# Designed miniproteins, single chains, continued (4), part 51

Each design is a single chain, and the fold is of that chain. pLDDT is the mean over its residues in the fold that is shown.

## One batch from the design tools (miniprotein)

Design m13757
Fold by ESMFold2-Fast:
Parts: C-alpha cells; sequence; structure tokens
Structure m13757 (fold): chain A 71 residues (1-71)
C-alpha cells in the first residue's frame, strides 16, 4: 500500500539518524512535492495531499517525534 511505502521511507530516514519529525518533513517535501512543510502539518492540509493510510503513518511519526522531544 502507499502507507507501507511511506512507513518504509520513514524507517530508513530514522535509521540514518533523522528525528521522526525531520523524516516526516523530508517525505512530505521529496515524495509529495510540499515546498513549505510548516503550512501542511495540520490534519486538514495533510488530507488534501495524502491518502488516509499515508495520513495515519505521517501523523503517527509526527506524534512520536513530539513525544520524544518532550522527554
Amino acid sequence: SSGEKVQEKLDALVAQGLSWIEAAKKVLKEDFGVKDVSKVLSPEELAKILSKDEQNVIGAALAQGEALEKS
């Protein structure tokens, strides 16, 4: 699925040393053509460019990154 491809890309970027938030922003920029990622981090903006499965994967990565930064 498209969500599985996004998850594989995120896992690879995090394994390379990126944070979950950095990995999610990189996927949005490189794979989905987002020029300014700060403008599309809302669920409403993500829903315009991502499928439901891709939204779930990216949303989980952003939530994980926020949780780790608060630790």
Scores: mean pLDDT 78

Design m13758
Fold by ESMFold2-Fast:
Structure m13758 (fold): chain A 90 residues (1-90)
Amino acid sequence: SLEEELKLYEENLKAAKKFLEENIKKPGRELSPEEKLEFGERLAEILVNSKSVEELIKKLEELLKKYSLPPELRKELAEGIDETLEIFKK
């Protein structure tokens, strides 16, 4: 149902934010503009298409290993997820 899909999406957003915040201080590398776009697209796909929080965390861990995000970009992503979560409070 739509309610179940929205609840899962909200839980996926919460889990992704927590995971990014827990890893925010880990060193990363500078990403090219193309890599930033590819990362964003893949992150959006994972958030929408993951059927469980466990699947989301596994896919997100693999994504972060591939792209080695710098702390500042991890912070920006966590903030963006937090803004999206505010929509669910309306």
Scores: mean pLDDT 73

Design m13759
Fold by ESMFold2-Fast:
Structure m13759 (fold): chain A 73 residues (1-73)
Amino acid sequence: MNLGKWYEAMGNYYDSRGQFLKAGVFFGLSGDHYLNSGNNDLAGQMYQRSSDYYRKAGSPLSDVYRQKAEEIA
């Protein structure tokens, strides 16, 4: 299974535990791996999810990952 899918699964795991900062981290890592593999569509979706979870956690990284998603659209 590719690393992007594994990080996505970890993001979902931490979301289920209410650990939104960790969920944001793992969705961001999933986005990075999809981008490096040339899958810009999945990368954008993962960066958007990362931004949403960072926003729930009150992290300024929310704006960073929102812009990452917009840049690859």
Scores: mean pLDDT 86

Design m13760
Fold by ESMFold2-Fast:
Structure m13760 (fold): chain A 110 residues (1-110)
Amino acid sequence: LDKIVEKAKELEANIENLSVKEALEQLTKLFIELMKEVNAPEKIIERIEELGKKLINANTKYDVERYGSQIMGLIKLYSLTLDEETQKKIEEFLDLMGNVMKKILERLEK
């Protein structure tokens, strides 16, 4: 998990240097990597991959917020089945990803 949290910090720090599409692709990849690292059930990983494809292809603030929130919500709910230390790491990860999403949404706002 520490390596994935570190990648999340790097994405947040580098967000201004990425296109919206590149940022959404990296964000989605990190969500999937996190769920694989915590040995999430295949159906949860598949659902996040499906939502992630929709997120990467999103070009409106509404769609980015909708699919991003659904992915983050699923991760948060699943984290409740894990030990407290892992939950804390996932919460840190989600806070970082929330910051990345906020910056993406700011760039899409009209």
Scores: mean pLDDT 87

Design m13761
Fold by ESMFold2-Fast:
Structure m13761 (fold): chain A 57 residues (1-57)
Amino acid sequence: REAEVEALLAEARARLRAAGASELLVDIAIHQLRQMAAEGASLEELRAVADRALASV
C-alpha cells in the first residue's frame, strides 16, 4: 500500500506541474493527499482528490 501511495503521489505531483500549478499549490495538494492516506483513505479516494486538484488548476 505504501509503494502504491508513493506512486500515486509522484504521478499527481508530475501531473500538477505539467498543468502549470505553482510549487506551493503542488506542496499543499501532496500534503493533503499524504494526510488522507495516513488517515486510511483508499487509493480510489486519493485518485479522486488528485483529479479534483488537477481540475482546479
Scores: mean pLDDT 79

Design m13762
Fold by ESMFold2-Fast:
Structure m13762 (fold): chain A 68 residues (1-68)
Amino acid sequence: MAEAEALVERLAAARDDPAAFAAELKRAVREFDLSGEEVDRIVAARTLPPEEMRAVLREVARARLERL
């Protein structure tokens, strides 16, 4: 989904910048109404290799959109 892919791209691009990552995460919470559990999963994924991080981000975004 285009919305899920945009979320993944923004968060992955900010992976190496903690301040930028925090700003994009805050924006994602507002845009997708993410729960605390979903936020925790995204924060934990930041410590993974880039490809694994993207996979986790896609899973979270997909699961959230499927619940709507």
Scores: mean pLDDT 76

Design m13763
Fold by ESMFold2-Fast:
Structure m13763 (fold): chain A 70 residues (1-70)
Amino acid sequence: HMERLELHRRATRAVQKAIEELKKQGKKITTFEKNELLLFARDYALQHPDMTEEELYEFALKKLKEILEK
């Protein structure tokens, strides 16, 4: 049993870590792209509540790269 609020918090942490990682690599990330990633990560976490924080971070990182490639 996992509360939706906790899943949203996990998604937010994963998104922040992914953004920080790509910023360290010299990527520019807009507020729009951050919000888009956050929506994808929240939806994914709700559909896969058994996912580890590491797996969620990997999803967020991969998805952010896809968003930046367009």
Scores: mean pLDDT 81

Design m13764
Fold by ESMFold2-Fast:
Structure m13764 (fold): chain A 94 residues (1-94)
Amino acid sequence: SAGVGAADASITYRIMAGDDKGVELLQRVADLLAELDKQGNTEAVERVRELIMEARNYIKQALDAAEDPAKKSELQKKAVEMAENAVRVATEAL
């Protein structure tokens, strides 16, 4: 799990390169996710992973919209909002 989690974090980090807030939130989510996994809270782990995947999808869409700065900015904001929701859900489940 550590190897897979590290690879996913690296990919997400590369996509969000230059966004310190997004990177910080994703690192915090990874730590909280590991803690929830140790507690055996599978339902919370799945919910948090879904929010991380949604954030990653918005980041990918933002990269694909590189020629539209306004759309890129909106998608980056949505990605941060999903990451913040992931932190909230994980924290509430602990």
Scores: mean pLDDT 71

Design m13765
Fold by ESMFold2-Fast:
Structure m13765 (fold): chain A 64 residues (1-64)
Amino acid sequence: SLAEQLEESARRIEEEIRKLREETEELVQENPEKAEEIREEGERKIQQLEDEAQGLRALAEALR
């Protein structure tokens, strides 16, 4: 169903977010002088992906 496809797409994005969060944290620990820059870039990407995943989940729920 379309709802199931949207939910699976959201799950894939959520998995990408988890990996990106982990990578961002590791980069911050390795580069403390650039911590703010690295965190800002990571947070922007994560926020965009989170918005997309939440939108897909909301749409999937509306179709159930």
Scores: mean pLDDT 86

Design m13766
Fold by ESMFold2-Fast:
Structure m13766 (fold): chain A 78 residues (1-78)
Amino acid sequence: SEIIVEIVLKSPNPEETLEAVKAIVEENDGKVLSVKIEGDEITIVASFPSKEKMEKALEEIKKAVKLLGGEVKEVKEY
């Protein structure tokens, strides 16, 4: 079974941040299922084939988002 995760993040550069997050999700064999952008806030729903791949992606996302001047506000696993 796939793991579904919802990631809420805030960034001053939402489009660049979203592209970086999408790349990290895909590099970790995940799929982006939905995206919502409201001003500086981005909500991404992604699926991963395993918890290990999800955890690796989340650590890489946190680092990338921070480098782009943003912050991961919430992560919810389904």
Scores: mean pLDDT 88

Design m13767
Fold by ESMFold2-Fast:
Structure m13767 (fold): chain A 94 residues (1-94)
Amino acid sequence: SSQVQQLLAQVRAHVEQAARLLRQGDWAGAAEHLRKASDAAAQAASLSSGALKQQLERLSRILRALADTALNGSAFDRDVTESLLAMMVEVEKL
């Protein structure tokens, strides 16, 4: 649906903004955007079914875990953000 596609665009935008903030050392700002991305992915999942729903639920959980990691001051590798963006490409194909 177009609403799911709009929510996926919001997930991507928030993940990209989180990546920029992490490079600037703004862990709190990155966590906020990762949480917003998680919420958008969860909303997209609630509007989906089958494989797409399962992948969006997985994506939402991963984004929430990363937000919590950033808030706790634990660094994670930039490659994790690139892996998230790659996962979003696969989700967008579903």
Scores: mean pLDDT 80

Design m13768
Fold by ESMFold2-Fast:
Formats: structure tokens, sequence, C-alpha cells
Structure m13768 (fold): chain A 93 residues (1-93)
């Protein structure tokens, strides 16, 4: 199975709000668990996850963030508990 995470963006839509978007491509029939985590200074502040066997696009909006703060967004794809793809980016609000 091949999984590709592409076009990962984290956009500061305000000084307290982030919009995270990415595309995912799945070449195979196995269930993929995609986990999105947002970190501030190495501390996990938000998490979202979903399972799919189909390619698509993801969009998530985080509110209540601290102005002037840098966040790290990490996306990881797992099949049967094994990490098979990842992408990360940083953004300052």
Amino acid sequence: MKVTISNLTAEAVSDTTLKVTFDYSIDGDEEVKIVVKVYKNGELVAEDSFTTNKSGSYSFTLTGLEPGTTYTVEVKAYVDGKLIASASTTVTV
C-alpha cells in the first residue's frame, strides 16, 4: 500500500485561528488511520484523527490560539499501527 500526504498548509486566518489543509492519496484497499496533531513548544494542544481507504482532502480549523505564537502541525498516516507516511509544517499566528 502507498499513502502520500501532499499540499499540507497551515494558514493563520487570524491572530488566534489556524486553518490546516492537506490532500491524501491512497493506493490500495487497506484502512488508513490519519492523525493530525498540533504542538506548541513540544506540547500537544490539539488532535484530530480519521480512518479511510479512499483518497481525499482534509480541512480543520483551530480557534483560541495565542497571538504571536508558533505552532507545529504534524500529519501521520498509519496502517495496522505502523507509520507509513508523514508531513509537518510550522506557522506563527
Scores: mean pLDDT 84

Design m13769
Fold by ESMFold2-Fast:
Structure m13769 (fold): chain A 86 residues (1-86)
Amino acid sequence: SMEEQRKVVRETEELLERILEAQLAGDQERLAELQAEAEKLAPKFETEADPEEVARAERRLQRRLLEARRAGMTEEERARAEALIA
């Protein structure tokens, strides 16, 4: 059970990393594939995942999505985003 739980958490984190990379690359086809893989893992993640590890993974993903959005922004859009968080 613990070993299975660790596998699910690890697979989910790896999948989230790949989703972020596909978003940064603008690869729509790859994003669709990864989204389908995420849906397959979701039932196991909900039943076996440690809530604290889930929260940590979500914070890491949110931080990287924010950085990815900044990287994909125009110079003007980045300046506006920085003004909002200052």
Scores: mean pLDDT 65

Design m13770
Fold by ESMFold2-Fast:
Structure m13770 (fold): chain A 98 residues (1-98)
Amino acid sequence: MPSPVELARNTVLMSAVVMSKKMLESKPDNEVARAQVERDIELVKEEIDFLISVSTKEQLENLLKTLEELAKVAEKNGYEDLAKKAREIAEKVKKALE
């Protein structure tokens, strides 16, 4: 069973992905917003094995959907490295759901 600290950390990381998508959708041309998204998604990538270990199946399904949507938004705005990173994280989540 995840500890309260692990559950709180998981919530922060899950929220970072959701907020990253919303930020790119609302402010695609904002360099500061893009840099924040890049930092947050890099952190999610580093912590992905932890996220998978403490998340419910429903949380992972929601994370996968949001990462795929984030990758599409990043690609549409020409942020190829960010789109690639989001897809790499999504593939790890998808494999964990199989």
Scores: mean pLDDT 85

Design m13771
Fold by ESMFold2-Fast:
Structure m13771 (fold): chain A 85 residues (1-85)
Amino acid sequence: HMKERIEILREFTNELAAIQQEIHKEIQKYSDKKAKEIEEEFGKIVRKAVRDLIEASAKLSPKQFKEYAEKLLKKVKEEAKKILS
């Protein structure tokens, strides 16, 4: 059902925005060069995650899509922590 898929995408996007805000806060502790590198790396992670999520939406049921989105979000959070370390 399209409505359920849109809701899952909206929730994913909201969580992604929260991660982006946390990264912006954390990078204030770094040099301008390092901050830019972190922003560019996170940008790549976000673009790949959104692409993978859209592809999954076409192939998976709403329930499977929700589970996939949650796992993908967890991976994004883990990758964000790694680039901040």
Scores: mean pLDDT 82

Design m13772
Fold by ESMFold2-Fast:
Structure m13772 (fold): chain A 71 residues (1-71)
Amino acid sequence: TYTSEPSEFVPKESGTHTLTAVGFPGATQVTVNLYDENGNLVASATAPGESATLTFEAKKGEKYYLTITST
């Protein structure tokens, strides 16, 4: 199991955003976690295989951080 370093994301508009994360080749499961700038978990998605899609409600100009875990 491997977890990425956090990647910063700042939305250009408020509303529903959809992100697709790709794990390492041969991964059996991928988890995407989204955190706000205070480290609170905002959204999470787990899917079998090499990718997971995360949908969340964003606020324009707020800083979010993504981590990707592959197993």
Scores: mean pLDDT 83

Design m13773
Fold by ESMFold2-Fast:
Structure m13773 (fold): chain A 76 residues (1-76)
Amino acid sequence: MLTEEEVREIARKAGLSDETIDSLVELFRALQESVPDKEELIAFLRALADYYASRGTPEARKVAEALRAIIEKLEE
């Protein structure tokens, strides 16, 4: 299971702002509590990554990158 510190490290490497990192960590914690099935959680995160990638802003693309890195770590 990923820790909040591991999620923060991934988001920081993607170049997200501190505010966006905090929001992403909070979102991930809420999702882990609400979606108990790992496969369903990964599917939801993939949909979120695709959504952010489609938004066309630099920050949204960085969020998509961080989400994809989180998915890779969860699949380990």
Scores: mean pLDDT 81

Design m13774
Fold by ESMFold2-Fast:
Structure m13774 (fold): chain A 81 residues (1-81)
Amino acid sequence: SAERQKIVRELVNEVTAASLRITGLYLDGKITEEEAREANEEIKRRMDEFDELVAQGASVAELREKKREIRRFIEEILERL
């Protein structure tokens, strides 16, 4: 559905923005290469879980809830870096 595609696109955009911010912090010397790698690996793991829900035909409501969980998780990672 169009709504389902919108949720996927919005989350992909948010994850991409987070990855670019983490890379920027590393290039600016504010975090280590290991911290950047670990942060990106954690985000990737959560996205893999989301992609699995999409593949299994999860409802729009379930995808919205998982998106909220991932967004909260990304915020927590960025606050700790």
Scores: mean pLDDT 88

Design m13775
Fold by ESMFold2-Fast:
Structure m13775 (fold): chain A 55 residues (1-55)
Amino acid sequence: MKTIHVYYYDPERGEWVERDIPLTPEAYEKWKAEARERGNDELARALETLIQRLS
């Protein structure tokens, strides 16, 4: 499996976040849920699009 290294600003925490995400629908669903809880709707929508392409 492939992973993607991501670096983005988390406005709720006020800091930059780094993580490696596996390129699987399950990993993207989990990340999307976390983004929604933090109020990052733009990231959540991008992840939803990626999930649709992987399914």
Scores: mean pLDDT 69

Design m13776
Fold by ESMFold2-Fast:
Structure m13776 (fold): chain A 89 residues (1-89)
Amino acid sequence: GPKESALKFIKLAQEYIAQGNGKEAAEAGRLAATFALQSEDGELMKEAGEVALEGSQHAVKSGGDLESQIAAGVAAVTGGVAILVSKKL
């Protein structure tokens, strides 16, 4: 379900961050935030959103290519939305 998927992608994003794989971290963080939004669990939305923003920062630091920049931008927007919704939903 969405909650299990969010937790899986949070862990995967953290592993990619530890490995220096910024693009993959941003993409995993974005998926975590997307599934957290579907779960409607405020704590999970906040955690997934924060991981997505962290992955975005790592993608910006490591990526000079367009694909890494797109991954960073999408992760930042999705993560920001998840954090905002966690406070209002």
Scores: mean pLDDT 86

Design m13777
Fold by ESMFold2-Fast:
Structure m13777 (fold): chain A 59 residues (1-59)
Amino acid sequence: ELVNVGDIAVAETAEEAAAKARENALARAKQLYPDGKIVDERVIVLSPRVAAAVLTVEL
């Protein structure tokens, strides 16, 4: 079974926002699905200070 877990972050730079969004999504995935395996990761820069990250977790 596959589920998607995502988060959004705001930072001073797009690079920092992307890194923070990824970190937040990983933390959320671990909390919601502690036994899940991360099988895919996508990070999208939405604006110069905003990014979103989406992880696909195998349950």
Scores: mean pLDDT 84

Design m13778
Fold by ESMFold2-Fast:
Structure m13778 (fold): chain A 89 residues (1-89)
Amino acid sequence: SEEEEFNRKLLQQIGQIAQLLLQEVGPKDEEAIKLLQELAYALRTKGDGLKKAAKLAKELTKHFAKLSPKLAQLAQELLDYIEELLEKE
């Protein structure tokens, strides 16, 4: 269906932004790496996984707000796409 195609595109965008964050994050930022790993897990779980992913994306935006405006913006875009998927449920 058109709705299934739209949701698939949103999931692809979420995956792309998460990968970009992992590539741009420094190897010494253990907190960001942990949050991104937990986010990847949440996106693959059933039930409340998407809600958990949104919470983790919010933590990433807070973390990066003090460190990098670019990474904070990417984390906010990730959050926005996750919340758009949540609004369809």
Scores: mean pLDDT 81

Design m13779
Fold by ESMFold2-Fast:
Structure m13779 (fold): chain A 77 residues (1-77)
Amino acid sequence: ADELLEQVRREVAELNAVVPGIEAVEGLTESLESETLDAEELREKARERAKAEVEKYAREKGLPEEVVRELLEAIEA
C-alpha cells in the first residue's frame, strides 16, 4: 500500500497551489514513484527531499524565512 506516497503527492500538490511555479517539487513525486522502499524509510526520504526542493525553490525565488518555515512545517505534518 502506497498510502504515504499518495499523502506526499497531495501535500506536494497543495504546496504547488500555495507557491505558484514550484515545478521542481513535481520531480520529487516522480522520484518517489520510481523507488521501492519500506513505508517508514519512504516517508523519511520523501520528507527530506521535499524539504530540499522547497529550500532550493526558496533560494532561487528569495522567499522570506517565515514562508519557508511554514512550507517545511507543512511537509513534516
Scores: mean pLDDT 61

Design m13780
Fold by ESMFold2-Fast:
Structure m13780 (fold): chain A 57 residues (1-57)
Amino acid sequence: MKQKIEELRKKMLEFAAKGDLKKSYEYAEQVAKLEGSDKTPAEILSEIALEEQRKAA
């Protein structure tokens, strides 16, 4: 059950697209915390940014 994480990822992308990096990083932290992963917020954001680039490019 990872619906909450998916929602947070979506919001992170929306704020990143808006140029609000502070909000984007806040959501990245929430994702890392919920997953209990060793990934940094920056790593999570970059992973999702790559996914967005594949979709747009």
Scores: mean pLDDT 73

Design m13781
Fold by ESMFold2-Fast:
Structure m13781 (fold): chain A 61 residues (1-61)
Amino acid sequence: SELERLAEETIELIRADPRLSPEEKDFLIGLVREWLRLAQRDPSLTDLVRHRLEVLREGLR
């Protein structure tokens, strides 16, 4: 799905960011995965999760 691709792309950006410690990367990847799980359980949260992923991606730039 579009949301799954956005989450995967966000995780790749986190993994590739040299400014983040291994602990920060693990935390943020876990957060992205949890947001995706929330949207999968409750599709009404899809737009909220998409917005959170977009905000996180902007912060990584």
Scores: mean pLDDT 85

Design m13782
Fold by ESMFold2-Fast:
Structure m13782 (fold): chain A 65 residues (1-65)
Amino acid sequence: MEAERRARLERAAEEIGKVPDVEVRLEGGDIVLTLRTDSLEGIGAAIRAMAAGFELGVSTFVRFE
């Protein structure tokens, strides 16, 4: 359901946002991730965001800065 999907997205964003130099935004039910790091941890966060988006059936957009 929509409310449960939003709660799951918010939990995923919270966990991913704990990685330094990673910004997570939820826009229209989609996950938008901006990485300001070349670290393997930042790349790992992007992979986890894409996996979460796939599982929840939402789009994931990853940007590198």
Scores: mean pLDDT 71

Design m13783
Fold by ESMFold2-Fast:
Structure m13783 (fold): chain A 74 residues (1-74)
Amino acid sequence: SLTEEQIRLGEQQELVLRAAAKILAENGGRMPRREFLARLVERTGLSRAVVSRSVELMLQAGVLREEDGFISLA
């Protein structure tokens, strides 16, 4: 069974994913990683550490792609 903490982290990751999709759509589908992370922090109100971890998990899951320091939807 999932713990309350695991459920909360899943909900938080869904929030970051929705924000990521909107930010990328507004920026032609691709942008530099550093700027992308800054925009996610601004839009979600989450800390840089939380946003960075969520992005790494999405990259590992193949939801996001990183090439030459640029992030896009996979």
Scores: mean pLDDT 82

Design m13784
Fold by ESMFold2-Fast:
Structure m13784 (fold): chain A 74 residues (1-74)
Amino acid sequence: MASERLAEAAPEETRRLLELGARLFATASEEDVQRAVEQVTPLLQAALDAVEAGDDETARAHVAQAVAVLEAAL
């Protein structure tokens, strides 16, 4: 449900986030996965809070930051 809300506000960024996350879980060490999850979780929470507030621009910015974190981890 949370991913569906993000996909409505930031469809391209959310799709990329899910693809990168799947690749990270398939190829990275447990330590790298944990580090990425710790960094991405607060960004996704902030994006969801922005969507609930009706601020889709801020939501997209936070999802884009989460994407950048996953790109750096790969």
Scores: mean pLDDT 79

Design m13785
Fold by ESMFold2-Fast:
Structure m13785 (fold): chain A 113 residues (1-113)
Amino acid sequence: MRGKLTKEELEELEKKREELKKKGASRQEQLNELIKLLSKFYKEKGREPTLAQEIQAEAAALVRAGAANEEVLRWVGERLLELGAPREEVERALEDEETLAELLLELEIRDML
């Protein structure tokens, strides 16, 4: 069972997001730093991997097993929809890696509330 983030960890994550935006960090830099911080919280508490890490690992396994890109993208899209992501956001995320990573982070935060 996935461990919930504490209120303090969520506030630290939001503060980090705000600081990165104020510094003019790129979308990729913002995502990398927030995912790193989230991973640190999970490791320190002996919790499950992040949702983004789980989906990435499964997608990578499908690619290694010889699945076509269209099959992998369909699986990722179905997984995001099951997690409650809006269809339009899922469609955009499947076309852009940074948008996908942002959507996964947002779903992770929502799931841990």
Scores: mean pLDDT 73

Design m13786
Fold by ESMFold2-Fast:
Parts: structure tokens; sequence; C-alpha cells
Structure m13786 (fold): chain A 89 residues (1-89)
């Protein structure tokens, strides 16, 4: 399972290997003609693993706002949680 492998790599601080795995998956998804929303999710994970945490958070919030009718308060709460989670990366 891709998710299990990715989690193990991140937990063991193997960020370069995690990045390679995500980039290979992104290429495969593009070749398969995957939905743009799926491509965006993988690109956000790539940004997070590269240490571009703020860019990853902003792109994720933009995606969530378009998919859900988020209030500004809900966006602020999600931002706080994402900043906390990404701080461990």
Amino acid sequence: DLADKLEELIKNKKYEEALKLLEEELKRLREEGADPSVLEQVEILILAVQGKKEEAIERLLATLRRLRDLTPEQEAEIRRRLEEEFASL
C-alpha cells in the first residue's frame, strides 16, 4: 500500500525516498489521466515533504474551500491543525 510505505518513510525521516515515491506516483497518475483533484493532493504532499509547509497548507486550504463551503473560522481551525501536523515533518 502506497500510503503505508509513505507513512513509514516519513516516520523514519527518509524524506528523499518519500519524495521519490510521491514523484513516481504523480507521474503514473498523470499518465493514467487521473482527475486534477487527485493530482493536486499528491502535489501538496510533495510540497510538505520538501519542507515547503506554508505552500502545502495554502494549496490544501484552497482545495478544501472549493470542495466544502468553509467559513473563515473553519479555515483558520484547519490551518492551525495543519501547521501543528506539518511541524513534525
Scores: mean pLDDT 76

Design m13787
Fold by ESMFold2-Fast:
Structure m13787 (fold): chain A 87 residues (1-87)
Amino acid sequence: ARKDYITELYDYSPEVKEVLRETAAALRVIGVDESLRLGIPLKREEIEEAIRDARYLIEKYKETNPKVAKKMEELLERLEEKLRELE
């Protein structure tokens, strides 16, 4: 199926757009964490963006979905540890 996720975001309701944005942020955080776990070389900027996305999701879900926020906090800790290893 031909899917254009970027252009489709402009046609969805604000609620659906937020869910898709949150999903994209979560997939980026998970993808960066998994890439680092597998030893795939990533730019510092990519890790910093994933850290930013993880912090966004923690703040977003802290009140409404604490279990998701806790999982993102665990991913954030791993990403920050990997960023320190690059120093």
Scores: mean pLDDT 75

Design m13788
Fold by ESMFold2-Fast:
Structure m13788 (fold): chain A 77 residues (1-77)
Amino acid sequence: SAADVARARALMRQWLALTGSPVTLSDAAEATALRLLGTDPRALLALLSALVQYWRDRGLEGPITAADVREVAARLG
């Protein structure tokens, strides 16, 4: 539902803020995460944790893209 999508987006943004991570997700990246994983909080938080590690390990600058989300989600199984 639209309410579930809104809660999932809020959850993702709140979690990143609470961890103090400099990582941000583009709107396309958030939409891609929701399309691939749905609105399950556990799955989304696992993806976000993996994305932060991916961003850090690769020395990336700027926001996470939809392509980054697809790559990391595929590795989670």
Scores: mean pLDDT 83

Design m13789
Fold by ESMFold2-Fast:
Structure m13789 (fold): chain A 78 residues (1-78)
Amino acid sequence: DRKARAEGVVASMRAAIEAAKAGLVEEVRRVVEEARATTPADPEERELADRATEVAEAAVRGDFEEAEKLIEELEREA
């Protein structure tokens, strides 16, 4: 179910934002790099992974406003 997968990604990204706020920025960055190394065969899963990466990158930059905006976009599309 696309909605269930999107909800799981949103939950993971919210956790990444909290980790970045707690100062665990390098840990979040490492997880993002590991995710990029995986190329999903399903275009829908690839789109979700790319969008999750954008949220995590914004959080790593300290741009929490952009990270929250990207999550809201994911929630709206689910």
Scores: mean pLDDT 72

Design m13790
Fold by ESMFold2-Fast:
Structure m13790 (fold): chain A 74 residues (1-74)
Amino acid sequence: SYEELKEKLLELTRKAAELYLKFLETGNQEDLEKFKETMQELQKLMQEALATLSQEQVDEIVEKMEELINKLLS
Protein backbone atom coordinates (compact mmCIF):
# COMPACT_ATOMS: atom_id res chain seq x y z
CA SER A 1 0.00 0.00 0.00
CA TYR A 2 2.62 2.60 1.06
CA GLU A 3 5.11 1.56 -1.66
CA GLU A 4 2.31 1.42 -4.28
CA LEU A 5 1.08 4.93 -3.34
CA LYS A 6 4.65 6.28 -3.36
CA GLU A 7 5.46 4.78 -6.78
CA LYS A 8 2.17 6.00 -8.29
CA LEU A 9 2.56 9.54 -6.89
CA LEU A 10 6.10 9.75 -8.30
CA GLU A 11 4.93 8.39 -11.70
CA LEU A 12 2.10 10.97 -11.85
CA THR A 13 4.51 13.76 -10.79
CA ARG A 14 6.92 12.84 -13.60
CA LYS A 15 4.06 12.58 -16.12
CA ALA A 16 2.65 15.97 -15.09
CA ALA A 17 6.06 17.66 -15.39
CA GLU A 18 6.66 16.09 -18.83
CA LEU A 19 3.19 17.14 -20.07
CA TYR A 20 3.71 20.69 -18.79
CA LEU A 21 7.09 20.96 -20.55
CA LYS A 22 5.51 19.58 -23.74
CA PHE A 23 2.74 22.19 -23.52
CA LEU A 24 5.34 24.97 -23.10
CA GLU A 25 7.14 23.71 -26.24
CA THR A 26 4.06 23.02 -28.43
CA GLY A 27 1.43 25.51 -27.19
CA ASN A 28 -1.19 22.80 -27.88
CA GLN A 29 -4.39 22.94 -25.82
CA GLU A 30 -4.55 19.10 -25.87
CA ASP A 31 -1.23 18.89 -23.99
CA LEU A 32 -2.51 21.40 -21.41
CA GLU A 33 -5.72 19.36 -20.94
CA LYS A 34 -3.68 16.15 -20.40
CA PHE A 35 -1.55 18.03 -17.85
CA LYS A 36 -4.69 19.19 -15.98
CA GLU A 37 -6.15 15.65 -15.97
CA THR A 38 -2.88 14.26 -14.59
CA MET A 39 -2.85 16.97 -11.87
CA GLN A 40 -6.41 15.98 -10.86
CA GLU A 41 -5.33 12.31 -10.56
CA LEU A 42 -2.29 13.38 -8.51
CA GLN A 43 -4.48 15.50 -6.17
CA LYS A 44 -6.89 12.59 -5.57
CA LEU A 45 -4.07 10.14 -4.87
CA MET A 46 -2.32 12.66 -2.58
CA GLN A 47 -5.58 13.07 -0.62
CA GLU A 48 -5.70 9.25 -0.22
CA ALA A 49 -2.06 9.22 0.95
CA LEU A 50 -2.75 11.97 3.52
CA ALA A 51 -5.75 9.98 4.85
CA THR A 52 -4.01 6.57 5.03
CA LEU A 53 -0.26 7.07 5.61
CA SER A 54 1.77 8.26 8.61
CA GLN A 55 3.18 11.80 8.64
CA GLU A 56 6.72 10.41 8.19
CA GLN A 57 5.65 8.45 5.08
CA VAL A 58 3.86 11.50 3.62
CA ASP A 59 6.92 13.70 4.30
CA GLU A 60 9.19 11.18 2.51
CA ILE A 61 6.89 11.14 -0.54
CA VAL A 62 6.63 14.96 -0.65
CA GLU A 63 10.43 15.32 -0.45
CA LYS A 64 10.90 12.87 -3.33
CA MET A 65 8.20 14.64 -5.39
CA GLU A 66 9.91 18.02 -4.80
CA GLU A 67 13.33 16.57 -5.76
CA LEU A 68 11.82 15.12 -8.96
CA ILE A 69 10.11 18.41 -9.91
CA ASN A 70 13.32 20.40 -9.28
CA LYS A 71 15.34 17.93 -11.37
CA LEU A 72 12.87 17.99 -14.30
CA LEU A 73 12.00 21.72 -14.30
CA SER A 74 15.37 23.26 -13.35
Scores: mean pLDDT 85

Design m13791
Fold by ESMFold2-Fast:
Structure m13791 (fold): chain A 83 residues (1-83)
Amino acid sequence: MKEAEELLERVKENPSDEEALEKLAELLKSPDPAVRELAAYGLAVADNKAFLERNRELLQEVADTDPDPLTRMIAQSILRQLE
């Protein structure tokens, strides 16, 4: 959780922080739904469209299959922003 919170702060300050964006994408695979929610939210807040397009397949998998409804909703929202 603390790592995800620190990464969220980094991408809010610098939406082009590729290292922080990559780490947030990795945290979408966390066993903890609270960590996945914060990771998805961080990616949405950063709104780095080039990064999100490169990771569209991962976001689609999360949107379609994540057991947590809020994580799915955030991923679905990100995908709509890419339209």
Scores: mean pLDDT 86

Design m13792
Fold by ESMFold2-Fast:
Structure m13792 (fold): chain A 95 residues (1-95)
Amino acid sequence: SLLNEAVQAAGAETEAWDPSDWKAAMAALAVLFDRLLEAARAEGLPEEIIELLEEIREIAREMAESDLSEEERREALERIERLLKEIRELLAAQR
């Protein structure tokens, strides 16, 4: 429940981002996903969900540290959005 709310909050924050401040946004996302990973481990969530959270965190860290084209930034964001959707679907399937 708490982690589900955190994942939804992260998604909403990503949608509200200012595209002109890409590196700062990616750094903030990496920090947020570090906290989500701590919560996921504490809650004993399935390894599949933990792996997806780790992948998003690594993408965000790489994007924060790299000088990327607009196309590469778009592809990275789309990839993060797909992973977030997969996490939400897996969480919804849990009883």
Scores: mean pLDDT 73

